# Ledger of designs, part 65: designed miniproteins, single chains

Each design is a single chain, and the fold is of that chain. pLDDT is the mean over its residues in the fold that is shown.

## One batch from the design tools (miniprotein)

Design m2249
Fold by ESMFold2-Fast:
Structure m2249 (fold): chain A 66 residues (1-66)
Amino acid sequence: SKLAELREALAAGDFARVRELLDEETLDYAGLLIANHPDPEVARRAAELLSELLLALGKRPAALIE
């Protein structure tokens, strides 16, 4: 599934693949995975990609954290 692929890409630090898999249906799950990622630097870089998508969708990044 797309969610399983996103989880695997984040675990591997494959930011090109993460960018391909990020869309409206994966946003909430991506936010949860990023918040719980063991590597803060990987989490920071993935959060930047999520922020770019949220801006493109007219959403604020904070909306998915709460």
Scores: mean pLDDT 73

Design m2250
Fold by ESMFold2-Fast:
Structure m2250 (fold): chain A 84 residues (1-84)
Amino acid sequence: PVIEANKEKIEQYLEEARLAIAEQNYPKAVEYLLLAANEYEKLGNTNKAVNLLKTALNFFEEKNVPEEITKPLEEKLKLLEEKQ
């Protein structure tokens, strides 16, 4: 039940991130993507967290989102890759 609840939480965070992206509220999208990545890490799914962050950073780069907004995602990605 705890694992199932965490999966639902991740889905909710990813949906909130999608809505924030649609609103062009990139700081809010970054916050929800970090929350989703943290939940993946708690579940031991480090590879999913890494893939999520890489996909998000590529998307934000294509949209010319400033590095000051995406920096928390870059820092989280570096920490997760160092653990592999």
Scores: mean pLDDT 83

Design m2251
Fold by ESMFold2-Fast:
Order: C-alpha cells, then structure tokens, then sequence
Structure m2251 (fold): chain A 79 residues (1-79)
C-alpha cells in the first residue's frame, strides 16, 4: 500500500469516477484488466490496488455490469 505507481493509477481512476467520466474510467479499467492478467506479478499487484479503489467508486457510473466486472477481477487476483 506504500507504493507510488499503484497510487497514481488508482488516483487517476478515482478522479475519472468522481467526475462521472465513463469513457476515461472504462479505458483505465481496461488497462488495469490487462495488467491484472499479466504474467508479471508486479503488474498484477499494482492492478489489485487500483481495483480496490475502483470498487469503492465505480457505483458513481451507475453501471451494475461494470461493478460486477470489477468485483470479479478482484476475486481472480485474490486467488
């Protein structure tokens, strides 16, 4: 939780979600999903941190399907 890079990505996503910028939030989440499915453990850990923040704020987009997708990715990374 004390890493800089994961906080930067999480912060950008939080700002997009707070602003209701659905297109930017989707693009950032797609980037995070690619990182979460990477063979690089460091990228997966960074994605996990960003997804935790995403889960708290994704409700602002009023998109239950996207909320479910975020939750599923968190579960996949936790395994």
Amino acid sequence: MELRSPYELANELAEALRAGDRERARALLEQIEVMAKSDDPEKREEARVALQVARLLVYRLDDPELEARVAALIEELAA
Scores: mean pLDDT 74

Design m2252
Fold by ESMFold2-Fast:
Structure m2252 (fold): chain A 82 residues (1-82)
Amino acid sequence: SHMRDTGMNRIRDISYRYMNPQTQQQIDDVIDQNRDSPFIDIYNQVYDIIQQQYMQGQVSQDDFMQFVSDMNRIYVDYQRSQ
């Protein structure tokens, strides 16, 4: 789906903006390995990665909150496209 591809590209873009290179690679791998999965499954896996990285002190609170805010916006836009 074009809208799904747009959502995945937006997740990559915010990953590049807020996350360290190691976390960016983990997110890219999840998206690439789950191309045939529903968007919500990819969204949840990416959220779990960021949550774990934040709990390990690998992401600042400000970057984590901004990422979560941007992820929620991507999800809302995706739902409105259905």
Scores: mean pLDDT 84

Design m2253
Fold by ESMFold2-Fast:
Structure m2253 (fold): chain A 100 residues (1-100)
Amino acid sequence: SPTDQIISQIDSMIRDIQDMRDRGTPPRDIRLYGLTGMMDVSTQARNNGLDDVSDQIQQLTDDFARWSLTLDWDNPDDTDNMVDRLIDVLNQIRDLVRQS
């Protein structure tokens, strides 16, 4: 189904983010990867007729983007929390797509 393909992409993104974190990729690059991927997933949901799901993904993406700009990027605790929250948001997006 279209939802299974989108879920597979989200699972791949979560794995990639975890791998990026483990490799010491700069948190700003992890953020940009996550935001770009969430926007792509939102577009794919819309293209497959999941308009309400796409709108919810866009809202979660926008909320995460705004919140992450309030962080102290020189503080490792804040940047670690950002990556954890990015993974949590992707898990929420997966659940929204799965329930569609």
Scores: mean pLDDT 91

Design m2254
Fold by ESMFold2-Fast:
Structure m2254 (fold): chain A 94 residues (1-94)
Amino acid sequence: SQEEVLKEINERISELMKEIEKKAKEALSLKDTDPEKALELLREAIEMAKREKERIEKLIKQNNMSQRDANMALGSMEGIIQLLERELEKFEKE
């Protein structure tokens, strides 16, 4: 059902956010001691978010999700990617 697909999408976004938070926290802890590793972790988090966005887009299309649900899920993913890109820019500047 579309409700089960929406639940799967929300669970995927939630798990992604946990993994991203873990990588971002590790990157911050390494900022002064290993800045190259910190940058790599942030880039990995961005790539992970982009891959999950593509998976979510496929789930939306395959299950003919409503435009409202699709926009909300993809908007959440776009927000995550933008936050990570801002952290990367800030890190490279500081």
Scores: mean pLDDT 84

Design m2255
Fold by ESMFold2-Fast:
Order: C-alpha cells, then sequence, then structure tokens
Structure m2255 (fold): chain A 93 residues (1-93)
C-alpha cells in the first residue's frame, strides 16, 4: 500500500536532505491525486526504459532524474501548481 498522507507529512517534517524532501513531496502529491501502489509501480515501469535510454545517450543524470520525477507527477495526475513547486525544489538542489 502507498504510505498515508499523514505518514508522508511526518517524514517530510523530519527530512533534512533536500533531494529526499523533493521525492517525499512528489510521493505526497501522488497520494493526494489518488494514485494506488499498483498505479505507482506501473508509472515507474513505464518510465524506467526512457531513463535508461537517456542515460545511455549521455544526458546529465541529474537533469534526467529531475525530468523523470516531473513526468511521474504528470502521469499521476498531480496538479500543475504542485508540479511547478516540485520543479522549483529540484532547481535548488
Amino acid sequence: EVPSIEELEAELAAEPNPSARVQGTLALEMVRAGVSAEQMEAIVAELKPKADEAYEAGLDPKKVMGELLLEMARLAGVKEEDIEKIREMLEKI
């Protein structure tokens, strides 16, 4: 099962690592969008080949990871305003 909103909020409040905080924020917004554990696994499985292809093409791993997280948020149906917040957090790390 996907972590509860309360569990994710507690983890974010305690998380000092900016990268982990971005990932936690994405997870929280995906749960708010109503994404199930199965849907999350399907989204990850769909994006993995695209990530591998981008890395093999010599693209910057940090930029590739950032774009994958944003695409994951879009596929999950996260609101555009929350996607922009995640993008802004990624630019700061």
Scores: mean pLDDT 74

Design m2256
Fold by ESMFold2-Fast:
Structure m2256 (fold): chain A 100 residues (1-100)
Amino acid sequence: SKEELLELLEKNVEKLRELAEERAKELQFSDEEKAYVEEVIERIKEIALKLIEGEISPEEALKQAMELMREGIAKLPQASGFFTALGIMVQEIADLYKEA
């Protein structure tokens, strides 16, 4: 359901923010790098919300998420695993949306 997808999104975003903060501490990210990671998280969250609300298709959501992940990996390779996890989250939500 839409409520279940919204709850899944909120839980995954919270978990990924915590992982991002710990990784930034371990790698001693600059304030600029931390701000960029948070920007990517917010943009991925916006894509997932638009999908859940039916404003964009699963195909379009995955396309936008993949483009954002590629850009993130290119700009901050040290966070590549994190950006990949964000993409997996959008894919899981898209798959669940298709089953509804």
Scores: mean pLDDT 81

Design m2257
Fold by ESMFold2-Fast:
Structure m2257 (fold): chain A 90 residues (1-90)
Amino acid sequence: SSLEEIIEAAEAMGESVEKLKAGENPSLQISRIVGAVLRMIGALLDMEDDETLKKVQEAIKKIFEKIDAKDYEGALKVIEELRKWLEEKK
């Protein structure tokens, strides 16, 4: 389902942020994070669900703000909160 695709993309994003926090191949991790966002957008286009759209958009904005600030722990917290919310909605 589209919800499961968004959850999988959020998990992949979390793994990439953890590697970014560890200093592992920063350019590759940023590329993977962008790829995860594109997967989420693709899944959202198949959904008529304004609540999920709003929640994912707000989370993505916060995640990038945290990454830009090099607050990787804050980014991971936002990703985990989004993932939990999506799992409860499933």
Scores: mean pLDDT 86

Design m2258
Fold by ESMFold2-Fast:
Structure m2258 (fold): chain A 69 residues (1-69)
Amino acid sequence: SKSSLLDSLQKDLQTTDDALKSLEKEFADKKKLGIPVSPIDQTILLLIKGMRDTTRDRIAQVEEELARS
C-alpha cells in the first residue's frame, strides 16, 4: 500500500540522515586536526546527499498522491 511505501521511505530517509550526520561529524573532526578530506570522501558525501534528496522528493510525491485521494 502507499502507506507501507511511505513508512519504508521515511525509514530510508532516517537511515540516510544518520549516515550523513556521522560523515559530516567525521569530516569536521578531520578539519580540526588539519587532515584534508580526500576527493573520494567528498564524492561519497555528495552521493549520500543526492540519495537523501531523491528520497525526500519521492516522499513528497507519495504524500501528494495520498492527499489527492
Scores: mean pLDDT 85

Design m2259
Fold by ESMFold2-Fast:
Structure m2259 (fold): chain A 97 residues (1-97)
Amino acid sequence: MQTYTFNGQMQGQGPDWADFRFDNAADAQRAGQMFANHPMPAPADIHNQQQGQQFRGFVRDFQVNGDQMRFYFADPAQAQQLQGHQGDRVQMAMHFK
């Protein structure tokens, strides 16, 4: 199992998804390549650096556009845990087999 850690900001949230802006486009591209090359759903730990809150989600699908990624979660309740955190700084640790 390999862990990749990225920093960014939460941009938005939907019924089963959350949007993140990575600190740079190269990090978003690297994360996208990791998801493309490994089985999903993939565990991701999201640490809210402003609130000190951490949660684990299982990413079932993704979209990437420049420095932004949308994570689609296997459980909609995982996306709902991010409600109210738009604009917050996050650290994202993604775990691949």
Scores: mean pLDDT 83

Design m2260
Fold by ESMFold2-Fast:
Structure m2260 (fold): chain A 88 residues (1-88)
Amino acid sequence: MAELAAAIRAAAARLAEALAARYPEEAELYRAGMAAQAELAIRLAAEDPERLLEALRQALRDAEAETEDPETAAAVAAALRAIIAAVE
């Protein structure tokens, strides 16, 4: 669990920094928001890891299908792949 928690937090931090670089006026909001999402994902991983894994795979498919903002979608997909690899 600790290793998965560290991987989720690291992936969320990387995504937050990528979003902060694109939208610097909202940098603190993205950092706080991604930190909150990481803690929620860690809680879900402890309670129902298979459900979290399926949700992450679905989110990855959605991110890979995104065409309107491919740079943000690529950053999201990279973060999701890192988390999925840690859970599997």
Scores: mean pLDDT 75

Design m2261
Fold by ESMFold2-Fast:
Structure m2261 (fold): chain A 83 residues (1-83)
Amino acid sequence: MLTGEELDSLLPEIVKRIQEELGLSEEQATALATATIEGYRISYVEGMRNGIKKGKELGLSVEQGVRAFNIVMEAIAEAELKK
């Protein structure tokens, strides 16, 4: 399991992936990534819920919010596999 510091170190990479895939600005992608990671620190389900909720606030569909959550989870999985 990644530490809080390891999760924070992934934020720039996650933001970049969200911008490239969902066409968001850096500010919007940072807000979405941050909300999703904060939820994930509580539980997997809260990560998904925060991604969808923040996505809706940014004008995204539920499906796009789920995609943002999947981008976060993939980055975390890749970082864990490198340990």
Scores: mean pLDDT 83

Design m2262
Fold by ESMFold2-Fast:
Order: sequence, then structure tokens, then C-alpha cells
Structure m2262 (fold): chain A 83 residues (1-83)
Amino acid sequence: AAVRRVKLEPIEADLKDGDVVEVRATASGEVELFDPETGELIAKGRADEPVEGVGAAIVENNKLIGRLASADETALLEGEVKK
């Protein structure tokens, strides 16, 4: 399967290095971050191009690094986290 790299616009979120989030992206390019334990919505962001899928991401050096899977492809997500 093809692997695509997708950049996120900077996301305003109270997240720190080592935090893990669930990620959901829709065809509209909206990306939602959820707490994996509670299911609570943490933040919303946008991809620089349309992307769909569900996956997980970790915060390292104030960057969100994640992977989304859909029926057709895998997308690697990278974006800056701002507090």
C-alpha cells in the first residue's frame, strides 16, 4: 500500500512530550485529537491536504507524530503543537 506524508497546520493544545492521542481525520481535512483513555476531544486541527483515516499519534519535541490508516492508504502525520 502507498504511504503518504501529510503536514498539519500548527495545533493549539495543552499537550506535552510523551502524550499519546487518538487521531481521526475526515475527507474535509479536519483532524480531531482524542484522549485514548476517556474519549474526550482534546483539540481540532487541519491537514494541509485532504486525508481520511483513524490512528494514533505521540508528541515529541512539541511535534505531533502520527499514523492514520484508511481502506486505501496509510498517512504519516507531522505537525507542530503550540500551548
Scores: mean pLDDT 80

Design m2263
Fold by ESMFold2-Fast:
Structure m2263 (fold): chain A 102 residues (1-102)
Amino acid sequence: MKKKEENRRIATEAARAGLRAADEVEQGKPVTSHEAALAMAKAVLDTLVKHGILTEEQAKKLYEALSKMSVGERTDRIVALLQAIADYDKEKFEKIVEEIIK
């Protein structure tokens, strides 16, 4: 993460990608909130990999850990990650990642 403005843009892109993925899963299908929230989490993590914030291996581990959480806890963890990116807080971001994949 290089610049606060760049990080805010990345966080916004990731959040939008997540919301779009959830909407696409919900379109025309009987889906659970669990499936929508998983699609959101995956899209967010994929966006962070695209921007070099996460490695593909880190994103895979995070996705596996998040998939085992409740919908509420998963959403809270994703929001916390996006907030840390937006705030340009590398230490907080790394701590949240470690807490999820531990």
Scores: mean pLDDT 77

Design m2264
Fold by ESMFold2-Fast:
Structure m2264 (fold): chain A 78 residues (1-78)
Amino acid sequence: SIKEFLEKLAKKLEKDPSNKAAIEVELEIMNYVLKNPEKIEEVEEELESLKPKLSEKAYKALEEGLELGKAWLKAFNI
């Protein structure tokens, strides 16, 4: 359940708005994408569907982690 995973991370950041929590959320999404590259499109679709329900800060942290993971896969073939 990618949706549940994204909602859980967004909720974590809403409860803890620190820069540390934002970095942890970015790293969790990045790590998920690196381990599951076949699910990138599903993560993108679920994130877009959740966008109107998320704070701008939560959306940006999730989006940045996703883009970082995609960049690593393209640059390093990991």
Scores: mean pLDDT 83

Design m2265
Fold by ESMFold2-Fast:
Structure m2265 (fold): chain A 78 residues (1-78)
Amino acid sequence: MTREQVYEELIKFVEENIPDEEAKELAIRVLKLGYERNMTLEEVLGIIDFLRDNLGVPEEVAEALKKKAEELFEKMKS
């Protein structure tokens, strides 16, 4: 799996699972910056924690997104 595909899948998950429009748009923008800045898995997980704590992303959605990120980053290593 390419790095571009990883971020496309993460953005799709955000679009499908975050009900708040402002939080969704900001999460997508941050993920696009993560792609451009070549962020590590740890940095991406930290961003998801920030979205949960500050932007009203439900904890269950944030945890699912973190698991998705870990899975996709592992597929990128293979």
Scores: mean pLDDT 80

Design m2266
Fold by ESMFold2-Fast:
Structure m2266 (fold): chain A 74 residues (1-74)
Amino acid sequence: IVGSLAGIGLGILNELDPELAERALELMKKSGYEGAIATAYAGFAAGALLLQGKSREEAVKEGQRILDEFEKKL
């Protein structure tokens, strides 16, 4: 289940910013389960901002912020 959600989150991040998606993928490789949760959360949060009518730039910043927060908790 978490792997499927991480895959969807990664897809959302890749549509927004391929470099952000690569960063999320590296976090998953390094941290396994924690990285998968971070990727899912970042992707879904960024996607939710786009659905609310926020800019792509705002969505990318939110994704970056979430990944930064998870990396600091590792």
Scores: mean pLDDT 80

Design m2267
Fold by ESMFold2-Fast:
Structure m2267 (fold): chain A 66 residues (1-66)
Amino acid sequence: TAAGSAAGEAAGRATAAGDGEAGVKLARQIYEDGNSGPRGAELGARAARAGDSSGAAAGVKSGGNT
């Protein structure tokens, strides 16, 4: 979703700044804005984790993908 994409991007930016935890929180908040409710919060958390890991996940994604 657009909210998930925005959340991932925000998490990636914060992770690049060296603050992955802030990235996760920011991404979750963005996702909740576009998709509020318990379901939206869960998806926001997943999107935030995906954004966080994609920032650091060159190796992890390679290993996890294979």
Scores: mean pLDDT 49

Design m2268
Fold by ESMFold2-Fast:
Structure m2268 (fold): chain A 68 residues (1-68)
Amino acid sequence: MSFEELVKELNSLPQDALAQAVQELSAEGPATAEAVRRALHAITSGKPLSQEEAEAAKRIIEKAKEIK
């Protein structure tokens, strides 16, 4: 998934669903919480995503879709 596709999907999801998805994923463990935090920071800052950050962003999107 491209950076543009990740940003587009995140912007299409309700902010409350995204916040809940981030909270639930962060509760899975410190490594997952760190990856989620880095992915969000990279997206917000317009920084190129690493593969790990892109995977974390995809997990946030999938989780948010389940919450909707």
Scores: mean pLDDT 75

Design m2269
Fold by ESMFold2-Fast:
Structure m2269 (fold): chain A 62 residues (1-62)
Amino acid sequence: KKFPPFTMTPEAERLLEEGRRLMEAGEEAGDREALLRGIGLVLDGLGLAIEHQLELERERRA
């Protein structure tokens, strides 16, 4: 494995961006459903990004 390090997978990046947009729209409209959906997507995206970073960190230490 000789790829440069990067912080996001494409899946995590898309989830974070979509979640952010929904949270922003929900804040503007006072829409709790949009806020909750956005939060869920952000959490899913962060989870994937954290898993990816942990994998890279463990591989780096090996």
Scores: mean pLDDT 74

Design m2270
Fold by ESMFold2-Fast:
Structure m2270 (fold): chain A 71 residues (1-71)
Amino acid sequence: SQQLLEQAQKLLQESEDYRKLNEEYAKKSNELEKDPSASIEEIMDYGSLAMYHAAMSTSNLLAAQKLLKQL
């Protein structure tokens, strides 16, 4: 149905937005890891943010796929 397709498209867009945030936070964590003056806590905080956004991206992708299977 049109309604399910629109819901799936929204979830796919949100999944992509979370993936971009994951990439940004992962990049920041990696850059800090190469800096000898960086704190371990800051590196871990950005790493945790990256993991969270990766999980949210996957969750929304799976939800979208479930809706698309009903078309």
Scores: mean pLDDT 89

Design m2271
Fold by ESMFold2-Fast:
Structure m2271 (fold): chain A 93 residues (1-93)
Amino acid sequence: MLTPEEALERVERLAQRAIELAKKAIEYVDNGDIEKAESYVKEARQAVDEAGRYLEELYKLGATPEQIERARRLVDEATAAVDEAYKKLIEKK
């Protein structure tokens, strides 16, 4: 059975993964490897989407307002990182 604490840990790991994948996408854009950059942006978006699903699960599990706010901030931070990577990718196409 998934606990609010376990769901929050999954949001934290997925948000961190998305940020790391977004950073790698930017590195590939800077190195001229647009195909790899696109792949990393796609994986980063998938990680953000999965983090968003665990955020929704936190509401169903009766998580505290503090847990929900922390999860929202992490998803927002990861989303911003992925959007920045995508913007750089489009500017290099």
Scores: mean pLDDT 88

Design m2272
Fold by ESMFold2-Fast:
Structure m2272 (fold): chain A 74 residues (1-74)
Amino acid sequence: MEEELKKAIDEIRKAAREALEKVKSGQMTVDEAVREVTKKALEIAKKIEDPELISEVMREATRYATELKAEALK
């Protein structure tokens, strides 16, 4: 359970970082990057049966998406 949460957060963080790099290189729009992060979070959430863990994963995904938007606007 703890390992699942750590892996989920790490995967979302990596996806957000990769998406931001693609936005900065001109390969992806900010909206596309946010969609990729959201898609990754939903795929991970489908594999988790604990509602508290799902909530935490989605909260972290939202935070990373917000940070991605802020960084892309600068």
Scores: mean pLDDT 79

Design m2273
Fold by ESMFold2-Fast:
Structure m2273 (fold): chain A 76 residues (1-76)
Amino acid sequence: SMELEKRFEELKEEAKKVLEEYEKHSTDKLELAIEQARVLALFSAAYLALKRGDEAEALKTLEQIEKLIEELRKKI
């Protein structure tokens, strides 16, 4: 739906800002790479769910992304 697509785009922008902030405070390149990979994996899953029209799976994955963003904020 357009509503879930809008939420996806808003979360992408938010994740970008949080990862940029995390990178500024991170001294461990491997930990940074792992967190970047986790973010990419969840956004990939959400994108594929949206493309398939699986709104239930998309909503669930977007909620997981919101939780991951909050976890990253606590590390900076």
Scores: mean pLDDT 86

Design m2274
Fold by ESMFold2-Fast:
Structure m2274 (fold): chain A 105 residues (1-105)
Amino acid sequence: SELAEMAENLKDEEIEPLLQKVLKFVEENEDKSAEEVFNELTDEQRALLIRLVQFFVDAAELDLSKEKDVEKLKELIKELFSEANMSEKAKELFAEVALLAYSES
């Protein structure tokens, strides 16, 4: 997948700025579906989400064919923003968009 190659080739200095842009977009669009949000993202932003999901899958040894591991991944992603002034709706939407990006890779 071209998105998977982009995810692997993202430089560490690109991660934080892309993450902040995606977070802001999700917060401003929390009433949209995950698919609508995903379709509005740039390829670089989608690649960032793939890399984020891959990091947690590898670090926590998750099997995304298992429902309980998908739920654990969502909780790990939401925990990144536990101290952020984001609504639970926006946190859930971000996790769903990240999972959708990974499934499309």
Scores: mean pLDDT 83

Design m2275
Fold by ESMFold2-Fast:
Structure m2275 (fold): chain A 75 residues (1-75)
Amino acid sequence: KSAAQQEAVYLLSEVIDERRLSPEQAREMVRLLQEAFASKDPAVKQQKIDELESLLREAGVDEATIERFRALLES
């Protein structure tokens, strides 16, 4: 729903700013987040979620924050 999408976008903006992520990392994460919410196919949605999770881990984002993203994206 729109509320979960708005919350996820805000959370990603906070992560990008707080962790000083590069513009390239930020752009890829925003793209994957938007694609995950736009996907109506559960398999495609899960692929986008897994890719975003991978990038968040590579950027050093903590596991609790990654779990929050997963919960919002799977809602």
Scores: mean pLDDT 81

Design m2276
Fold by ESMFold2-Fast:
Structure m2276 (fold): chain A 88 residues (1-88)
Amino acid sequence: DPTVEELLEELENPDPAYLSFLSSIDLEEELERLEKLLEKLEQQNASPVELIKVYIRLGLIYELLGKKEKAEEYYQKALDIINQLKNS
């Protein structure tokens, strides 16, 4: 499992490999895929780490689409869970 420090670094500094992947695909299609994945993970009470990863990726895609408020919302959701993990 990634450490809290590794999760914070992913949030602050996007993975270059993932950015390269996003430049080669339809961002709206990937957004729909991740939103469906998030819905399933939330219904299944998935691990906090899996939720953090999906929130960071959703934030990044919304940022690339110019939807800054939505990006900030998902980044904040990731940060809230990371902060909970630090205090446990």
Scores: mean pLDDT 80

Design m2277
Fold by ESMFold2-Fast:
Structure m2277 (fold): chain A 86 residues (1-86)
Amino acid sequence: AVPSEEEIVKKAAEMSLEEITELLKEWAAARLAAGEPAEDVLLEVLEIISKIKGVKESLGKPISDEEEQEIFREVSRHVAALVAAA
């Protein structure tokens, strides 16, 4: 079963940026394997990153705009590679 957005956000609260990036890559791969369109998966990734950024800020460990964009770039690259391989 694919983890919910709430489960991913909760896990990410204790994670480094590198661990968050890998978690989101795994989550995106699972959604693609379930037959979801890549565009919908990427929109959900943006929503999750936004929620994680909010949680991290509330914990006094804010994610910068550059770090947010880097996480999204890495996940988007991974999604593109999986779509190209299918």
Scores: mean pLDDT 83

Design m2278
Fold by ESMFold2-Fast:
Structure m2278 (fold): chain A 97 residues (1-97)
Amino acid sequence: VPEVKELTPEQLERLKAAGASDLDIARLYANAGQKEKAREVIKKIESKLNDYARKAVELGEKNNDLKGGIEVANTMLLLTEEQAKALFEEYEKERKK
């Protein structure tokens, strides 16, 4: 795994000013192998996620695919609750089988 760099608070503020979402930042940390930092970002926004987006992240983490779980959750934020449920059921089916 390549050397991972921790983003400074100043760099995080610049990314957010450029339009990066909290999930975009979490995905950046996950891609860099900084799973703990990705989890901290998700924890801060957990109350803003619908139940299915949160479950997608949890399922991804359990399957050592935190990056995939975050990507699915990010998509779910643009969907209705019914659409998010359908997407979660497909993701769960792929992870379970």
Scores: mean pLDDT 69

Design m2279
Fold by ESMFold2-Fast:
Structure m2279 (fold): chain A 65 residues (1-65)
Amino acid sequence: AAVPVAEEVVEETETSLTLRVTLKGTRDGTVVVRIKLPGYEPVTTAPVALKAGEVREVEVTLARA
């Protein structure tokens, strides 16, 4: 299991938005991040492996709907 602790905009264009999501592991395992924003197509990441207390950054690009 993991919790999102930060979200940063890395790049924004007329047709896309790139976000960096910081995840903190609460337990050892794998998690999947789903991002849904108004005006953008929803995105699901590949599984991310995390250890309890580990912090990982995942970069995701969303296309405008």
Scores: mean pLDDT 78

Design m2280
Fold by ESMFold2-Fast:
Structure m2280 (fold): chain A 60 residues (1-60)
Amino acid sequence: SAQEVLDEVKELIAQGRYSDAVKLLQERAGLSQAEAITVLQLLLAGKEDEALALLEKAMA
C-alpha cells in the first residue's frame, strides 16, 4: 500500500539514506526520479499528507 511505502521511506530518511529512499519510491510506487525527489522534499518539509496523496495517486 501507499502507507507502507511512505513508512519505509520515512525510516530511510530518518537514517539519512536519501538515495535508497528515492530508489524505493521508483521501484515500489512506479515514480520517476523527479517525482521520487518531490516526495522526499515533501517529507523533509513535514508535508506527510501531501506525500501520501501523491503516492496514492501514483499507485492507483
Scores: mean pLDDT 86

Design m2281
Fold by ESMFold2-Fast:
Structure m2281 (fold): chain A 69 residues (1-69)
Amino acid sequence: SAVEEAVAAVRSGLGGGADRAVALIRTLPPEEQARAIAELRRLLSDADPAVARAAGLALSTLQDLGLLP
């Protein structure tokens, strides 16, 4: 699913992962956006600091776009 793809992009820890997650989440209906955002919030507590950082960056961008519930 697109939610799983967005979460996987953040979990990659790669420099483009946050941007890809945001791009995917923007195309989702509100229920699926809320699910993806909830999963990204869980990743803020991830043991891998690169994943936690990417999740934070994606959430910050989504907040700036007015997409956080």
Scores: mean pLDDT 83

Design m2282
Fold by ESMFold2-Fast:
Structure m2282 (fold): chain A 98 residues (1-98)
Amino acid sequence: KKKEELKKKFADYSNKAGEYIRKVLETAERLRELGDEEFADEYIKRVKELGDKISEAGKLANEGDYEKAYEISKQATDEVKKLYDEAERRANELERER
């Protein structure tokens, strides 16, 4: 039961992380169009690092370590969501000041 719950939570968080990674990449492209190449590059770099963490969590899940896979995927999802919120705020500020 507990192992099955952790497996489901891992899958749920990995899917959410993937959605937020895509959103951050879209916002980074928007920042580049607005002339903020430095922050666009920074957000792309951070998203790549978070994607690597999700890949490692997937490897742990394949090895049966669902507890660690869940913890890593949850942390990465929380981080990428915060990153998306920060990137979106910056893009909206730049658009208003144009």
Scores: mean pLDDT 85

Design m2283
Fold by ESMFold2-Fast:
Structure m2283 (fold): chain A 90 residues (1-90)
Amino acid sequence: SSAIELINQAVELAYKAVDLAKAGKLDQAKKVGDEAIKILKLASLQTRPEWQKVLELAKKTKDLALAGKTDEAKKVADELKKLAEELIRV
């Protein structure tokens, strides 16, 4: 249950990073994106290839948002959310 809560928090933070980047708050977007990545690492689900892909999508969302590619960042965040939801389902 705690791992599911952490993953859901990380997905929300990825979207928040995109929203902050759209608002021109790039320093805050970076901090929030870094926190999402940190939380995903702490969830300790990285032993499966699919969880490495979740981490890669979170990093890509942050990088695209900071590059001003906010529409592309949102699409990657949508992929992150979908993959995370699929991997959480029992």
Scores: mean pLDDT 83

